# Ledger of designs, part 25: designed miniproteins, single chains, continued (4)

Each design is a single chain, and the fold is of that chain. pLDDT is the mean over its residues in the fold that is shown.

## One batch from the design tools (miniprotein)

Design m12901
Fold by ESMFold2-Fast:
Structure m12901 (fold): chain A 98 residues (1-98)
Amino acid sequence: SREERLRRARELLQKASEAFDKGDYETAVKLYEEAVEAARDDPRLAGIAYVMLGEAYYKLGDYDKAIEAFKRAIEVFEAAGLPTDYARELLEEVEKKK
């Protein structure tokens, strides 16, 4: 069900954040990718998952994938009428680092 998928998305986001906080960015990427899929019908959660995915790629030094993830977050938030300022600021920071 949709409700079960969204509950799974929140669980995956929590586990991904725990991995990220421990510096396990490779595990965080995998869990955030799963969270994006689980949250696919919820723009707020999907957008958040894409932002966190981008931050994890940035920590790994994969700037191209970080840029792609932040752009997807912006697209998802924009399509849902949600604020994009934070995702745009993160995108600009990564583009300056490249």
Scores: mean pLDDT 90

Design m12902
Fold by ESMFold2-Fast:
Structure m12902 (fold): chain A 60 residues (1-60)
Amino acid sequence: SIREELLKATREYLEKEAKENNWSEEELKEKIEFYEELISTYSEDEQKAALKSLKESLKS
């Protein structure tokens, strides 16, 4: 589903950011939990828009 793709892409994006910016495990966990909760409030159209934006950010 689009929601599952968005959640997976969000986690992958945050894990990449954590490695590049030297986030602590605690910071990464808090960021993941925050965005997972935020995504749960999204409509399908909002999920599609967010996924498109994340895929652009995950390019290369």
Scores: mean pLDDT 81

Design m12903
Fold by ESMFold2-Fast:
Order: structure tokens, then sequence, then C-alpha cells
Structure m12903 (fold): chain A 70 residues (1-70)
């Protein structure tokens, strides 16, 4: 019972990690596009910081999934 719940939770965290990794890439791409416009430098910086946050979340959930699998 407990092992089955842990396995399901690990799969959920793996899926969340993939979603956040995808979001990180999307925000990074958006930030790069905005960075091409000097009037958008502040907006580009916000998107870059958001991408970094999602990258950290993806790493956290990947690590949590690995812990639950072991």
Amino acid sequence: MVEELRKKKAETYENLAKEYEKKSQEFRDKGDQLAADPSKVDEAERYRKEAEKYEQLAKTYKNMAEILKS
C-alpha cells in the first residue's frame, strides 16, 4: 500500500518536473526574444528570472521523485 502510493507520487513529481522544465524553456525563449528590443530589457530580465525559478522547481521535483523511487 505505502509503496504503491510512493510510486504514484514519484510519477506525479516526474511529470511536474517535465512541465516545469518545459515552462523554463518557454520563458527563456520569450526572454531572449524580448532582449532583442532595448525598450524591453526589464521585461526580458523578468522572463529570465522566471525561467530560472522554473528550472529550480524542475530540479527539485526530479530529486523528490528519485528519493521516492529509492
Scores: mean pLDDT 83

Design m12904
Fold by ESMFold2-Fast:
Structure m12904 (fold): chain A 100 residues (1-100)
Amino acid sequence: SKDEKAAELGKKMHELIKAGKFEEALKLLEEALKAGEITKEQAQKLAEQALVAYAALQAEKSEELLKEAESIKTEEEAKEFIKKQVTTEALKKLWEIAEE
């Protein structure tokens, strides 16, 4: 099942993001999408979830970022907050997949 594959992939990507292994998380997602193991819509959701998890982890490490995160009231403000944390090439590619 593609749904089971997407769920398993999401768990692996979350652990890679926690470990700072963004290039490995991106590669895992791109390989699954290219192999047809997940749908394009599933890939978009997984990329979004990875970026949300990353932004949350950054907020936990920074009092300033945590305060900014607590002030978020809209989906647009949440997107802007996440985008500010997208500083590496791999994270930028995850953002492109999520917004595609």
Scores: mean pLDDT 83

Design m12905
Fold by ESMFold2-Fast:
Structure m12905 (fold): chain A 63 residues (1-63)
Amino acid sequence: SMREQLLRNGDRLEEQAREFEQQGDLRLAAFLYRHAADLYRQAGDDERARELEQRADRLEQQA
């Protein structure tokens, strides 16, 4: 389904964001977390989306 595709794509972007965060590329990590959050929100997972948006905000403040 479309919802399942959005969740899988969100999971992939979140994983990629974590890798860049671990490497210290905080701006790229924040960008990818926001993209993953948008996909989760489109899939109806508003809580996960909010958590990733808050994480992205914190990383941007540190970058």
Scores: mean pLDDT 89

Design m12906
Fold by ESMFold2-Fast:
Parts: structure tokens; C-alpha cells; sequence
Structure m12906 (fold): chain A 100 residues (1-100)
């Protein structure tokens, strides 16, 4: 892949921010933290290849599923919505790649 001019968000930075917001969501049950996870994922997916997006999405979905096992019912619902949002973003990324 061509080198981006200046990466504003690296894969490592995205993972750290997503983990921070997942931890905030679990601790506070704050819906805004769930929105922030989706926003970070959307920003990252805009700059990834389809293969990179699929790998990242699978990693994140697996982490969210593990977090669900220990979560309260309210947090489980929010984590499921994040998983659905990521799956929709991945589908949109694939559609965009197929159209290009």
C-alpha cells in the first residue's frame, strides 16, 4: 500500500482508543462511550484496505464478544449494537471496494 502522507490515527492508536472507550462503557454504562467506539472504527475503516478492515473487524468483534461474557445486561445490549455497527461498516467497506 502507498504510505499515507501523515497518519492521524494508526492501528495501534485506534486499538488503544477503542479499548479505553470499551472500558469506559463497561464501567459507566455510558451510551456515548459506545458511540465513540463506533466513531473510532469508522475513522479507521475509511483508511484501511478491505483485507485490513476485515482483519481489524474480526479482532474487534472477538474482543467485544469476550467482554460480553462478563458484562451486565445493559452493557451486553450496547456491545451487541457495536458489533452490528462494525459488521455494517465492514459490509459498506466491501461495497465501496467493489464499486472502485
Amino acid sequence: SPLPPAPELTLEQAREEIRKYIDELIKTKNRDAAIKVAQVAARLFANLTPEEAESFAQELIDELKKRKEKASPEVKTLLDRIIQAIEQMLAAQRDRAAAA
Scores: mean pLDDT 78

Design m12907
Fold by ESMFold2-Fast:
Structure m12907 (fold): chain A 66 residues (1-66)
Amino acid sequence: SYTVTAEGLSPAGATAAALTAIGEGGRAKVSGGEKPTVVAEGLSKEGAEAVKAIAEASGGTAKVEE
C-alpha cells in the first residue's frame, strides 16, 4: 500500500485531499491550522496518484511512499 504526505495546502485543499483518500479506500489524517498537512495511508498506486494530483492542483506539494 501507498502513503501520501501533502503539505502547503489550503483548508479546502486539505479537505479535498482527505476525501479523495477516503474515496480511494484509504484513510487520512489532517493536522495543523491555516496551512494543514494531510497524511493519507492504505492507498493503491492509483489512489496515491489521485491524492497527489488533488494536493498539487491545490497549490501544495505531495510525497508518495510505498
Scores: mean pLDDT 82

Design m12908
Fold by ESMFold2-Fast:
Structure m12908 (fold): chain A 118 residues (1-118)
Amino acid sequence: KELLEKGIEYARAGRYEEAVKAFEEAVKAGEVPDAEALLYLGYAYLKLGRYEEAIEYFEKSIELKGEATAVDYLNLGKAYLKKGRYEKAIEYFEKALELAPENEEAEKALKEAEEKLK
């Protein structure tokens, strides 16, 4: 768990490559990531432009928790948007706004995805 905690700290500090390394070392050492660790790992991959890994770990985080938050849907939408899957991105941004109607980031992201779908 110590290596997973370091990975989360690196991700929070914007040190995404170091975050991914710490998570990889944690898993190799037999540490089992919880939903929060998987969320930060997905976010680190998203920031590094590794969108398929980002989606995989966001989905695993949601499965492990059993419930998705507005932040989870926003992150999935962003990953799909960056991957060029605009219809899927719109779906997730709409789900984020259903849970958090005044989320300006989700509103802007939805608008961007809709413009890309043209």
Scores: mean pLDDT 85

Design m12909
Fold by ESMFold2-Fast:
Structure m12909 (fold): chain A 73 residues (1-73)
Amino acid sequence: MEVEELRRRGEEALERYEREHRPEDAVRAEEYAAELLRLGAREEAMELLARVVKLTLPRAVDLALERERERLK
């Protein structure tokens, strides 16, 4: 019950991140994954974390490249 609820809330946070690209939504998904790990739901936590990385990594790379361009100017 708690594990399923946390997984659902994490999925909802990632869906918001996909729409709005707000870092807070990605952090919220990571928080739910950490809570799943605390409860021993390792598979559910790792699946959620893998999705966070898959969705956030392209954005993080783009932001890092933008910062590098600013620094080189």
Scores: mean pLDDT 75

Design m12910
Fold by ESMFold2-Fast:
Parts: C-alpha cells; sequence; structure tokens
Structure m12910 (fold): chain A 132 residues (1-132)
C-alpha cells in the first residue's frame, strides 16, 4: 500500500536526518511525498503528508535553504491549517532571516491554535523586544 511504503521512506529520511545527511534525508522525504500525493485523500494520508512536508522543510532549514524551507512549511499548512508546529517553525525561519514582523505574524498564529505553547510564547516575546 502507498501509505505503508511512504511511512517506511519517512523513517529512512528521518534516519539520515539524525545523521546530519540532509541531502539523503531530502531524497527519501521527496519519495514519501510522491507516494502520498498519489494515495487516496483520507484523513490519515493528509496527516502523514503534512508531517512529510514539515520534515522536508526542516531538512532544507538545516541546510540554510530558507526559501525552500518556507515553501514546504506552507505546503504542510495547506494540508493541515491547524498545525501550531508548522506556524511556529515558519516564524523561526523568518526570524532567522531578520524578518521580525513576519515572524511575529506566524508566532501569533501558532498561539491562536495552541495558546499554551511555551516555545511559541518565548519566541514571540524575544522577537517583539528586537523591534522595540
Amino acid sequence: PLLEQARIYLDLGRYYYKQGKYDEAIKWFEKAIELLEKAPETPEVKSVLARAYAMLGEAYYKQGKFDEAIKYYEKALEVDPESAFAYRVLGEVYEKQGKYEEAIKWYEKALEISPDNERAKENLERVKKKLE
């Protein structure tokens, strides 16, 4: 089944990611996404696809490829618009680029979805102080 094979590819990608082998991780995450995009649009497939896009974005972020990281975090949010995680990491990419107003926007969105997210609260407070 496509979903089962995609999960195996995601696990393999995560294995390479943990080794710091981001090019290999990206290759396996892309293979997983290709299978998930061909699978029936079930809630489980959508959940795994959103996670796969976020993992791909994280690997690009580790390589300093911020535009690619943003692209894939935005794709994760297209699939799962309630992902406080994706909004927070999108904010972190903009913050790293010095785009503090954009970072604030995304951190506030993460907190709208998950008001008790301590990391997003800390990130938001830190960035707001940089604009003052």
Scores: mean pLDDT 88

Design m12911
Fold by ESMFold2-Fast:
Structure m12911 (fold): chain A 71 residues (1-71)
Amino acid sequence: SAMEAEGRAAAAEQRAIRAATGKLPEPQLSEEVKEVTTEIGEKLRAIGEQVDENLARLKQGLEPLRGDAEA
């Protein structure tokens, strides 16, 4: 029950903090952030090599090639 106890304590702590601060509960915020974060993670993995190459080019002073990482 260690996993359940730890999860329950963390969830209760977060709820208590939100209740104390009086912040509006908006689950849509978490959903949007989570979706964007997941998408970025997947794309970063796919273009990891290009990013690494562009970083090397930047160190050499080849700024024009840095733009390719955006594509």
Scores: mean pLDDT 62

Design m12912
Fold by ESMFold2-Fast:
Order: structure tokens, then sequence, then C-alpha cells
Structure m12912 (fold): chain A 66 residues (1-66)
């Protein structure tokens, strides 16, 4: 789905930032930016895009830190 594509883009950006040694704050910002770009391409609202990106962020945190 379109939301899954946003989550994937956000997840990839977050993981790239973490692997580059960036802080969680910097990785969060990169994730949101990537998600917003993908959501805009797919015609999603900012609220839908932000919700999907936040979900991707939470999943990576659980996988890496919990």
Amino acid sequence: SALEKVEEAAREAFLRALDAGKTLEEAWQASMEAGRRKGKELGLSQSQTDAAAKRAFAEVLEERYL
C-alpha cells in the first residue's frame, strides 16, 4: 500500500542515519523527511505520511533497542 511505501522509505532513511553514527534525533529527522517526500509523491496528506513515518521509527527502535 501507499502507507507501506512511506514506512519503508522512512525506515531506510532511519537505518542509514544510525549506521552512519548519527544521533537518534538526527536519524528521526532524516526518517521524517524521507517519509514526507515519499508521501507527497503518492498523494498522501502530511498527517497520514507523518503517522506512517512515526510507525517506522517505532519499529526500528523496538528492533534495535528492545
Scores: mean pLDDT 80

Design m12913
Fold by ESMFold2-Fast:
Structure m12913 (fold): chain A 94 residues (1-94)
Amino acid sequence: SALEEAKAKALAELDARIEEIRARVDELLADPSLSRAEVRAALRRLFAALADWIQDKKAAFEKEFGKEAGEEIESVLLARLQEAAAEIMARIEA
């Protein structure tokens, strides 16, 4: 269905954005001029921007597929983001 295709696309877009963040974190960690506090601050800004993108996706899904579809996509995308954020934060603290 159009909803299932849209969900799959949103998840794939999130996964691609998470991989871009992982690559950016690797670059930040390789920079000897940056403190761990500065790396954490940059990471917080990246995840905040991604959370805003998730809210935009929620609004788009609510408009096209209804309120329940928007709530579901927000929940699924936020859960994936939170899991990825925990893994990335663990790498920075190691």
Scores: mean pLDDT 88

Design m12915
Fold by ESMFold2-Fast:
Structure m12915 (fold): chain A 70 residues (1-70)
Amino acid sequence: ARPFTTEEQREIVAHSRAALDALLAGDEKTAEEHLQRIYEILRKHLPPEQAEQAVENIRLSLRDLAERAK
């Protein structure tokens, strides 16, 4: 398996945080743009099906967190 670089890991965390902030603000478009950036990073290391599943898991987790913060 191709390992994630430290920089790619930082980018995933940064985009996840930004996506959560966007969801808390009600900005689903900006949240999806950040999730798309995560997908592009994951696709460098994972096949399409696995990358899509990973992004969906992140999306659901962030939406649950945003809902609980209301």
Scores: mean pLDDT 85

Design m12916
Fold by ESMFold2-Fast:
Structure m12916 (fold): chain A 68 residues (1-68)
Amino acid sequence: SEVEKMIAQIKETAKTDGGVAEALARMWAAIYKRLGDLESAGRILVAAGEALGDEELKAEGRELIEEA
């Protein structure tokens, strides 16, 4: 799926540049939020938070999934 490909790219990018990985995740999540797909937006942010060890980013993603 498209979301799975995005998550894979975030995880790979996080190995070299965590700031870029977060920026990509937030950009893609913002696009899915605009499309009304809160589940996909939340999954992207949770995956980014897990890859970066960012508990706040994971919580933000979980909140979006709960709204979906």
Scores: mean pLDDT 87

Design m12917
Fold by ESMFold2-Fast:
Structure m12917 (fold): chain A 68 residues (1-68)
Amino acid sequence: KKVKAEREAIEIESQAEVFRDIYKNPELAKELEELAKQIREAVEQKNYEEAEKLAKEAQELIEKALKE
């Protein structure tokens, strides 16, 4: 669970860079960076359910932005 959440945070941070630099959406990039930070904090608190919920929210934001 911890390793999975840490990998999801890294992936979300990577996607934030793509949205900032390629899609020129700095607001979404900032939201994704904040979600990745919250995922890391949830992992530190051993709240893996919250980390998974936050990762899902980030994934939904990414999918919505790419579809619209």
Scores: mean pLDDT 78

Design m12918
Fold by ESMFold2-Fast:
Structure m12918 (fold): chain A 58 residues (1-58)
Amino acid sequence: SRVDFLQAEIANLEEELARLKEQLKKETDPEKQQLLQLQIEALEHRIAQLKAQLAQLL
């Protein structure tokens, strides 16, 4: 179902988000820190959008 698909997609993105946050904690290069922060922000926004879509179906 679309619900199952959205839940799987959210779970995958949350795993990627966790990996990026772990990388950011260990990163010492300011340019790489900025890129990681932008990627984290983009993923958090995408996850929020998918969760909002899921909520509309429930």
Scores: mean pLDDT 89

Design m12919
Fold by ESMFold2-Fast:
Structure m12919 (fold): chain A 66 residues (1-66)
Amino acid sequence: MKLRKAYEKAKEMLKGVDLSKLTDEELQELIDRIAKEAGVDGPTAALALSLLVEDPELKKRISTLK
């Protein structure tokens, strides 16, 4: 249930956003916002965000964030 909430919130927040253009700091801020709005922890929000991206390098960057 928690991962699904984070996933749906991440999808909503990512409309028109090119994640590959974000810095690690901006990615961390996005993960923090997803966590806050979905009511989940940072790792759950990061996992949900990683499921929405196709770029392997971007997935790896997200997986190193808290």
Scores: mean pLDDT 77

Design m12920
Fold by ESMFold2-Fast:
Structure m12920 (fold): chain A 90 residues (1-90)
Amino acid sequence: MKEEIEKLVEEGEKALKEGKYEEAAKYYKKALELAEKVGHPDIEEIREKLMEALEKVVLEGSGEKKKEALKELLELAVKQLEAAVRKVTA
């Protein structure tokens, strides 16, 4: 699984660099799901990359794809804010 996660992150970075934001988001989402399943140390970094790709899909996208990306981005942003608040208030 570790090698698969790394390959998915590399594919996502390549797609993001090429302006293929929807593809990048799909690669990062799959990498995040696998990373969470195996307890990978880079979960937070992968989540941030996914949020960046989804933000680009929102900015460049249209119609239903933009709406779906907005929903996913909001869900991830809320989780990240909850984690940050817990660390600050602990």
Scores: mean pLDDT 78

Design m12921
Fold by ESMFold2-Fast:
Structure m12921 (fold): chain A 75 residues (1-75)
Amino acid sequence: DRFRHEGANSVGKAVYEESGDPLTAVRVANATYEGLEKGDGEELIKNSEKKAEPSGKKAKEAARKEAEKVVKKKK
């Protein structure tokens, strides 16, 4: 759905802006999309962080912050 695609894209973009790593950004976006489908905000945030970890600490923080914003906007 539109919201899931937009949410996933925003988290992926945040990771790409910090890391410059398009593969990690895509992996984070996919994990975020799956989390939004499940409706589990805590798992979504944790999985987005985990997928961003290979691109470093700043990418992991960006993934977490943007995933938290996406989860909050849903409500």
Scores: mean pLDDT 77

Design m12922
Fold by ESMFold2-Fast:
Structure m12922 (fold): chain A 102 residues (1-102)
Amino acid sequence: VTLTQSPASVTVAEGETVTLNFTASSAVKKMYWYKQKPGEEPEILIYNTSKLAEGVDSRFSGSGSGTNWTLTISNVKKEDTAVYYGKTIDGNWGQGTTLTVT
């Protein structure tokens, strides 16, 4: 199974909406999304494809099914600058998307 996160890196202006994609070469059942800043532990954002983890800002949302999955961040803030990882329920991690907010 080939797992691809796209784009590999993206730069957006504060206040914009950004969509991060995860594509699998075969169907997966559920997705998780994580945020990692340099020097910090990975923070869970989304579990069971579309459910917000406790304490996570409602600006984050997850969607998708089968082979195509997305994380959407609305009204992006400079504090959202991080690497975002998709993870399948089977334990496979994507390579990450680096988000920079200017």
Scores: mean pLDDT 84

Design m12923
Fold by ESMFold2-Fast:
Structure m12923 (fold): chain A 61 residues (1-61)
Amino acid sequence: SPLQQRAIELLRRASVALNQGKYEEAIRLATEARRLATQAGNTDTETSAQRVLDQAREKLS
């Protein structure tokens, strides 16, 4: 679905931001990816987005 494709693209961008130390950007992108994945019913992408969120939040703590 278009929502699933967008969620996957945002998740990819979130992972890149996380690897570059752009934690606030990673949180923003992963939050949107999780929202779209939930709407699309894609549990795997939702779980992956949550993992990026958790990692980025831990780095800012």
Scores: mean pLDDT 89

Design m12924
Fold by ESMFold2-Fast:
Structure m12924 (fold): chain A 83 residues (1-83)
Amino acid sequence: MSPEEVARLIGLILRAIGHELDAEEAEKKGDLEKALEHYELALKDLEEALELAKKNNDELIPLLEKQVKKLKEKIKEVKEKLK
């Protein structure tokens, strides 16, 4: 992976972390709709990071797959609470 691709991968991961923190804060305040929106934005960034990692056969693939799975489970939990 090139230095530019590493920077892009890190940028996607950091942006996803930011969205997860915003989602957690929204959940703590009971704003489940806002929490869902931020978790879905975090998932999009992590899925893009995972595709970039897969294209480059990067060692972060197992860690990114684990995070994507956890985030998908969290999104399901929030959707259940919205009903």
Scores: mean pLDDT 86

Design m12925
Fold by ESMFold2-Fast:
Structure m12925 (fold): chain A 74 residues (1-74)
Amino acid sequence: SMEEEARKLAEEASRLILEAARALKEGNREEAERLAREAERLAKEALEKAPNEEVAREIAERVQRAIAEAAEEY
């Protein structure tokens, strides 16, 4: 379903956000930029595939939590 696809994309985006933060902390700037760009692409796709406002909110909250966690690692 579109909901399942949206949730999976959001999960992958969240994982990549944390991986990008780790790469940046390790001084791997090129890898961090690559991972961050891919995460942004997947997050946008997840929101586009969200079938309703509730799922869109859940996706946005998940991505925001990953960004907050990543910020603590920087």
Scores: mean pLDDT 85

Design m12926
Fold by ESMFold2-Fast:
Structure m12926 (fold): chain A 74 residues (1-74)
Amino acid sequence: SKILEGVGLAIAGIGAELDGNLEEAKELYREAGDLFASQGTADDLEIAAKLYEKAGDLEKAEKYRKKAKEEKEK
């Protein structure tokens, strides 16, 4: 399941962050964000936006935040 894979990557990102491995944490958050973004539901797109923000990808965070809002308005 892509959702379970994305959750696993996000948890791994938190673990890397707690260990002080900030670059590894950002890569894991970005990969998790990509998996959630691929699902296309409003909730998954909101999670993707938050994960991209943690990864430092502010452009993707804003893009997927807007997509999540548009999906909720349908």
Scores: mean pLDDT 86

Design m12927
Fold by ESMFold2-Fast:
Structure m12927 (fold): chain A 55 residues (1-55)
Amino acid sequence: SAELEELAEEGERLLTRAVITGDLELARKGQALLEKAGYSEGARAGLATVERLVA
């Protein structure tokens, strides 16, 4: 659906920015949106990458 597509696009944008900036809060927001859109694997991988960068 268009709504789920928009959620996935927003989540991907937030995770991409979070990886670049190391912003863990932004990564968590992106992860939540991707999970709502049904992309749990991508959400998990993206968040884990940012967590490693800020550890």
Scores: mean pLDDT 79

Design m12928
Fold by ESMFold2-Fast:
Structure m12928 (fold): chain A 59 residues (1-59)
Amino acid sequence: MEEEARRLYEEVLKLIDQLDLTPEQKEAIRKKVREMAERGDLEGLRSILEQLKKLVESQ
């Protein structure tokens, strides 16, 4: 895994822990972002990170 993909993945995981979601929803997001990070999908990871930041701020 590329260093940038790993950094974004770790940031996303921290935000997921702050979300007011069910354990099942959190697990589904974790699975999706892990697959994106393994593929090196940097744009997808950045998009998810931005969306999760907005969700945390909306709570």
Scores: mean pLDDT 79

Design m12929
Fold by ESMFold2-Fast:
Formats: structure tokens, sequence, C-alpha cells
Structure m12929 (fold): chain A 67 residues (1-67)
């Protein structure tokens, strides 16, 4: 399994468990490894919106749209 894909799956699992700080760390690492993966940016943006970071979520959705 690719490292970025593993981190993405773990981030989603952590978010479902309410471990938002750990989920953020995993999403950041996944983006660092796969910065051109538009779906990853969209998933990260959706997560950010779910925890109240609406402005950052909007910016990351825009990045995904440009990829």
Amino acid sequence: MEEAERLRKEALALAKQGKYEEALEHFEKAIELAPSDAELWLEYAEFLESIGKHEEAAEYREIAELL
C-alpha cells in the first residue's frame, strides 16, 4: 500500500473516532506525499469543515479544483 494512501485511510478512521488532532497530522503527511491528489485535498477540506475550520476548507477545495 502506498504510504500516502495509508495515511489518508488512517486520517479518516481517526476523524471518525473524534481524534481530530491525530487526523490533522495524518492528512498533512498524506498531502506532503501526494500534493497533486485532488481527491485527497477534497477529503482534507471536508474534514476541516467538519471541525469548524471553514476558511481553510474553502482554500483547500480551491486547490483541489485547480489540480
Scores: mean pLDDT 81

Design m12930
Fold by ESMFold2-Fast:
Parts: sequence; C-alpha cells; structure tokens
Structure m12930 (fold): chain A 56 residues (1-56)
Amino acid sequence: PADVTLVLRDAAGNVLLRTRDPVAAQAAIAATPGPLTLRILDAEGRVLAESTVEGA
C-alpha cells in the first residue's frame, strides 16, 4: 500500500532503503546478506510493525 513507508537498515544501523513499495523492500531483503531491521511506518511516521529479518 502507498500509505506506508518501509525503512530497511543493515546490522551496522545504516539505512539501506526507504520505500513505499513492499515488493521493492522484499527484493532488497532477498538481495542483502545478513541480519536486517525492517520498520513499517504509516503516513504520520508511526511504527506499525518492526521485524528483524535474515537477508539473502
């Protein structure tokens, strides 16, 4: 959905991606090795969900 922003960070805390497209976020996770943190924010910046995911 276009109303959410996805923020992906690597294990070092670097922001790798900010996007409104969950498909783009999943593609980035699949392409990036190591533990990653994904946050889903609404249009007002509220955290809707947070996950630690294993990339690549």
Scores: mean pLDDT 77

Design m12931
Fold by ESMFold2-Fast:
Structure m12931 (fold): chain A 73 residues (1-73)
Amino acid sequence: DMDKMIEDHVKSMLETAKKKLEELKKAGGDKDVIKKVEDLIKKGEDAFKNKDYTTASQYYIDAYKLADEALKK
């Protein structure tokens, strides 16, 4: 069940990205950065609905990295 394994993995990536976004919000991060992270997550979710897991995973990775970098500032 490769498709289910990929779907479950990409879902876990979304949850990780969302958790990092919440950490950024709790830390009082920059509103423009928060907005960019939210937009990346939304684009990933749109790709996921189309079963484009490769594109969805890239957006979730980008969202996580942006939020993680913002937390280090």
Scores: mean pLDDT 86

Design m12932
Fold by ESMFold2-Fast:
Structure m12932 (fold): chain A 61 residues (1-61)
Amino acid sequence: SALAEEAYRRNYEGGKAIGEALGPEVGAAMGRLQGEYAAKDHGEEAGRAAAEGGIRGGLEG
Protein backbone atom coordinates (compact mmCIF):
# COMPACT_ATOMS: atom_id res chain seq x y z
CA SER A 1 0.00 0.00 0.00
CA ALA A 2 1.03 3.64 -0.35
CA LEU A 3 1.22 4.01 3.43
CA ALA A 4 3.55 1.01 3.75
CA GLU A 5 5.74 2.25 0.86
CA GLU A 6 6.04 5.69 2.47
CA ALA A 7 6.79 4.15 5.89
CA TYR A 8 9.54 2.02 4.33
CA ARG A 9 11.15 4.96 2.49
CA ARG A 10 11.06 7.35 5.45
CA ASN A 11 12.48 4.80 7.87
CA TYR A 12 15.10 3.64 5.35
CA GLU A 13 16.35 7.25 5.12
CA GLY A 14 16.31 7.67 8.89
CA GLY A 15 17.98 4.32 9.54
CA LYS A 16 20.67 5.04 6.96
CA ALA A 17 21.47 8.39 8.58
CA ILE A 18 21.71 6.75 12.03
CA GLY A 19 23.81 3.88 10.65
CA GLU A 20 26.20 6.34 9.01
CA ALA A 21 26.56 8.31 12.26
CA LEU A 22 26.50 5.52 14.88
CA GLY A 23 27.13 2.28 13.00
CA PRO A 24 24.93 -0.45 11.51
CA GLU A 25 24.09 -2.20 14.80
CA VAL A 26 22.60 0.98 16.30
CA GLY A 27 20.92 1.90 13.00
CA ALA A 28 19.26 -1.51 12.72
CA ALA A 29 18.16 -1.48 16.38
CA MET A 30 16.61 1.99 16.02
CA GLY A 31 14.87 0.88 12.81
CA ARG A 32 13.27 -2.05 14.64
CA LEU A 33 12.02 0.22 17.46
CA GLN A 34 10.59 2.72 14.95
CA GLY A 35 8.72 -0.15 13.31
CA GLU A 36 7.17 -1.19 16.64
CA TYR A 37 5.96 2.36 17.28
CA ALA A 38 4.62 2.70 13.71
CA ALA A 39 2.70 -0.58 14.11
CA LYS A 40 1.03 0.75 17.27
CA ASP A 41 -0.01 4.00 15.55
CA HIS A 42 -0.68 2.88 11.96
CA GLY A 43 -1.20 -0.91 12.03
CA GLU A 44 0.89 -4.00 11.36
CA GLU A 45 1.48 -3.39 7.63
CA ALA A 46 2.95 0.09 8.17
CA GLY A 47 4.92 -1.13 11.20
CA ARG A 48 6.43 -4.02 9.27
CA ALA A 49 7.39 -1.72 6.38
CA ALA A 50 8.86 0.85 8.79
CA ALA A 51 10.93 -1.81 10.58
CA GLU A 52 12.17 -3.35 7.31
CA GLY A 53 13.13 0.05 5.92
CA GLY A 54 14.85 1.18 9.10
CA ILE A 55 16.80 -2.05 9.53
CA ARG A 56 17.88 -2.07 5.86
CA GLY A 57 18.88 1.61 5.96
CA GLY A 58 20.77 1.16 9.22
CA LEU A 59 22.72 -1.83 7.91
CA GLU A 60 23.62 0.01 4.68
CA GLY A 61 24.73 3.16 6.55
Scores: mean pLDDT 78

Design m12933
Fold by ESMFold2-Fast:
Structure m12933 (fold): chain A 70 residues (1-70)
Amino acid sequence: KVEELWQKAVEALNAGDREKAAEYFKQAADVLLEEDPNSPEAYRFYALAYKLMGDTEKAKEYEQKAKELS
């Protein structure tokens, strides 16, 4: 299911729909966190989603969390 959400996010990016891409990346991150609260991959997806939405500060915060868990 995570792989399906990632594919939908990439398709949205290729179509130029950054908002929809961010939503799919956030959904993928949520699924990963439900299975493993310490998943660095989940926090990287959150960082990418916030970067696509222009929220640079939140993106950096989630990148830092991913590094701490890696």
Scores: mean pLDDT 81

Design m12934
Fold by ESMFold2-Fast:
Structure m12934 (fold): chain A 86 residues (1-86)
Amino acid sequence: MEVVVEGRGLGDATIDDVRGAGLSGEASGGEAEVTVEGTHARAVVRNAGPGGVVAAIGAGVQGELEGHRTEVKVEGDRITITIRPG
């Protein structure tokens, strides 16, 4: 399974959770690419185990707690979580 979590205008806690999704994915034997640029953060986790998926969902929830909107799209074996202004 591949998981992508991405957002713009993010607070530090949500950015840390996006980084955490990458780390959790790697700890589960997956491959992760994490990019942080100002308040923009993106993590792509390939071959994500349950831990990577849960961590990516957690980043989306944290974004909502910061006043953003989270959109989840499932296409085959890919999950995309987008965090955007509310």
Scores: mean pLDDT 82

Design m12935
Fold by ESMFold2-Fast:
Structure m12935 (fold): chain A 73 residues (1-73)
Amino acid sequence: MAELEAEAERIVDAILQGVEDYKRLIDPTLDVAEAVRAAARAVANTYLGQGKDPELAERVIELAEERAAELEK
């Protein structure tokens, strides 16, 4: 559990950082919350397609939704 949680957090943190950097450097009109949600779904779908742990994919989606909701405040 702890290892899966740490991995999911690392993945979501990387997504958030990449989306924030893209908005800052490339596209100032980017909706960060929606971009984070879209990126997390893409990563999760890729992981499921590769036969990776479905619990990891689900947790990545959950954490991304939590982070996106926080960004919309």
Scores: mean pLDDT 80

Design m12936
Fold by ESMFold2-Fast:
Structure m12936 (fold): chain A 96 residues (1-96)
Amino acid sequence: ASGIQGVLQEAQQLLAQGKPQEAIDLLMPIMPFLINMVEVAKNEDFKDAYIQSVLLMAKAYKQLGKDEKAIFLLQDLLRKYPDNKDAQALLQEILS
């Protein structure tokens, strides 16, 4: 998980710097691993990293003006984790 935390921190910094494409490029390689850990292996230790990765990707797509892609990611995340307040807030912000 430590390597993944470094990726999440760097992606957050890239978004703060207005570099959404670089954040997406950084997150894409870890997504298959996180999906496998959470959905196939049922390893809850990776649940928070998976959620944060999806939220960061949605924020990056929003910064790129790709709102439909951000909405799709957030709706899929909320289907799996309906009580996630960050996903609810970001989806409402994009839809307003």
Scores: mean pLDDT 86

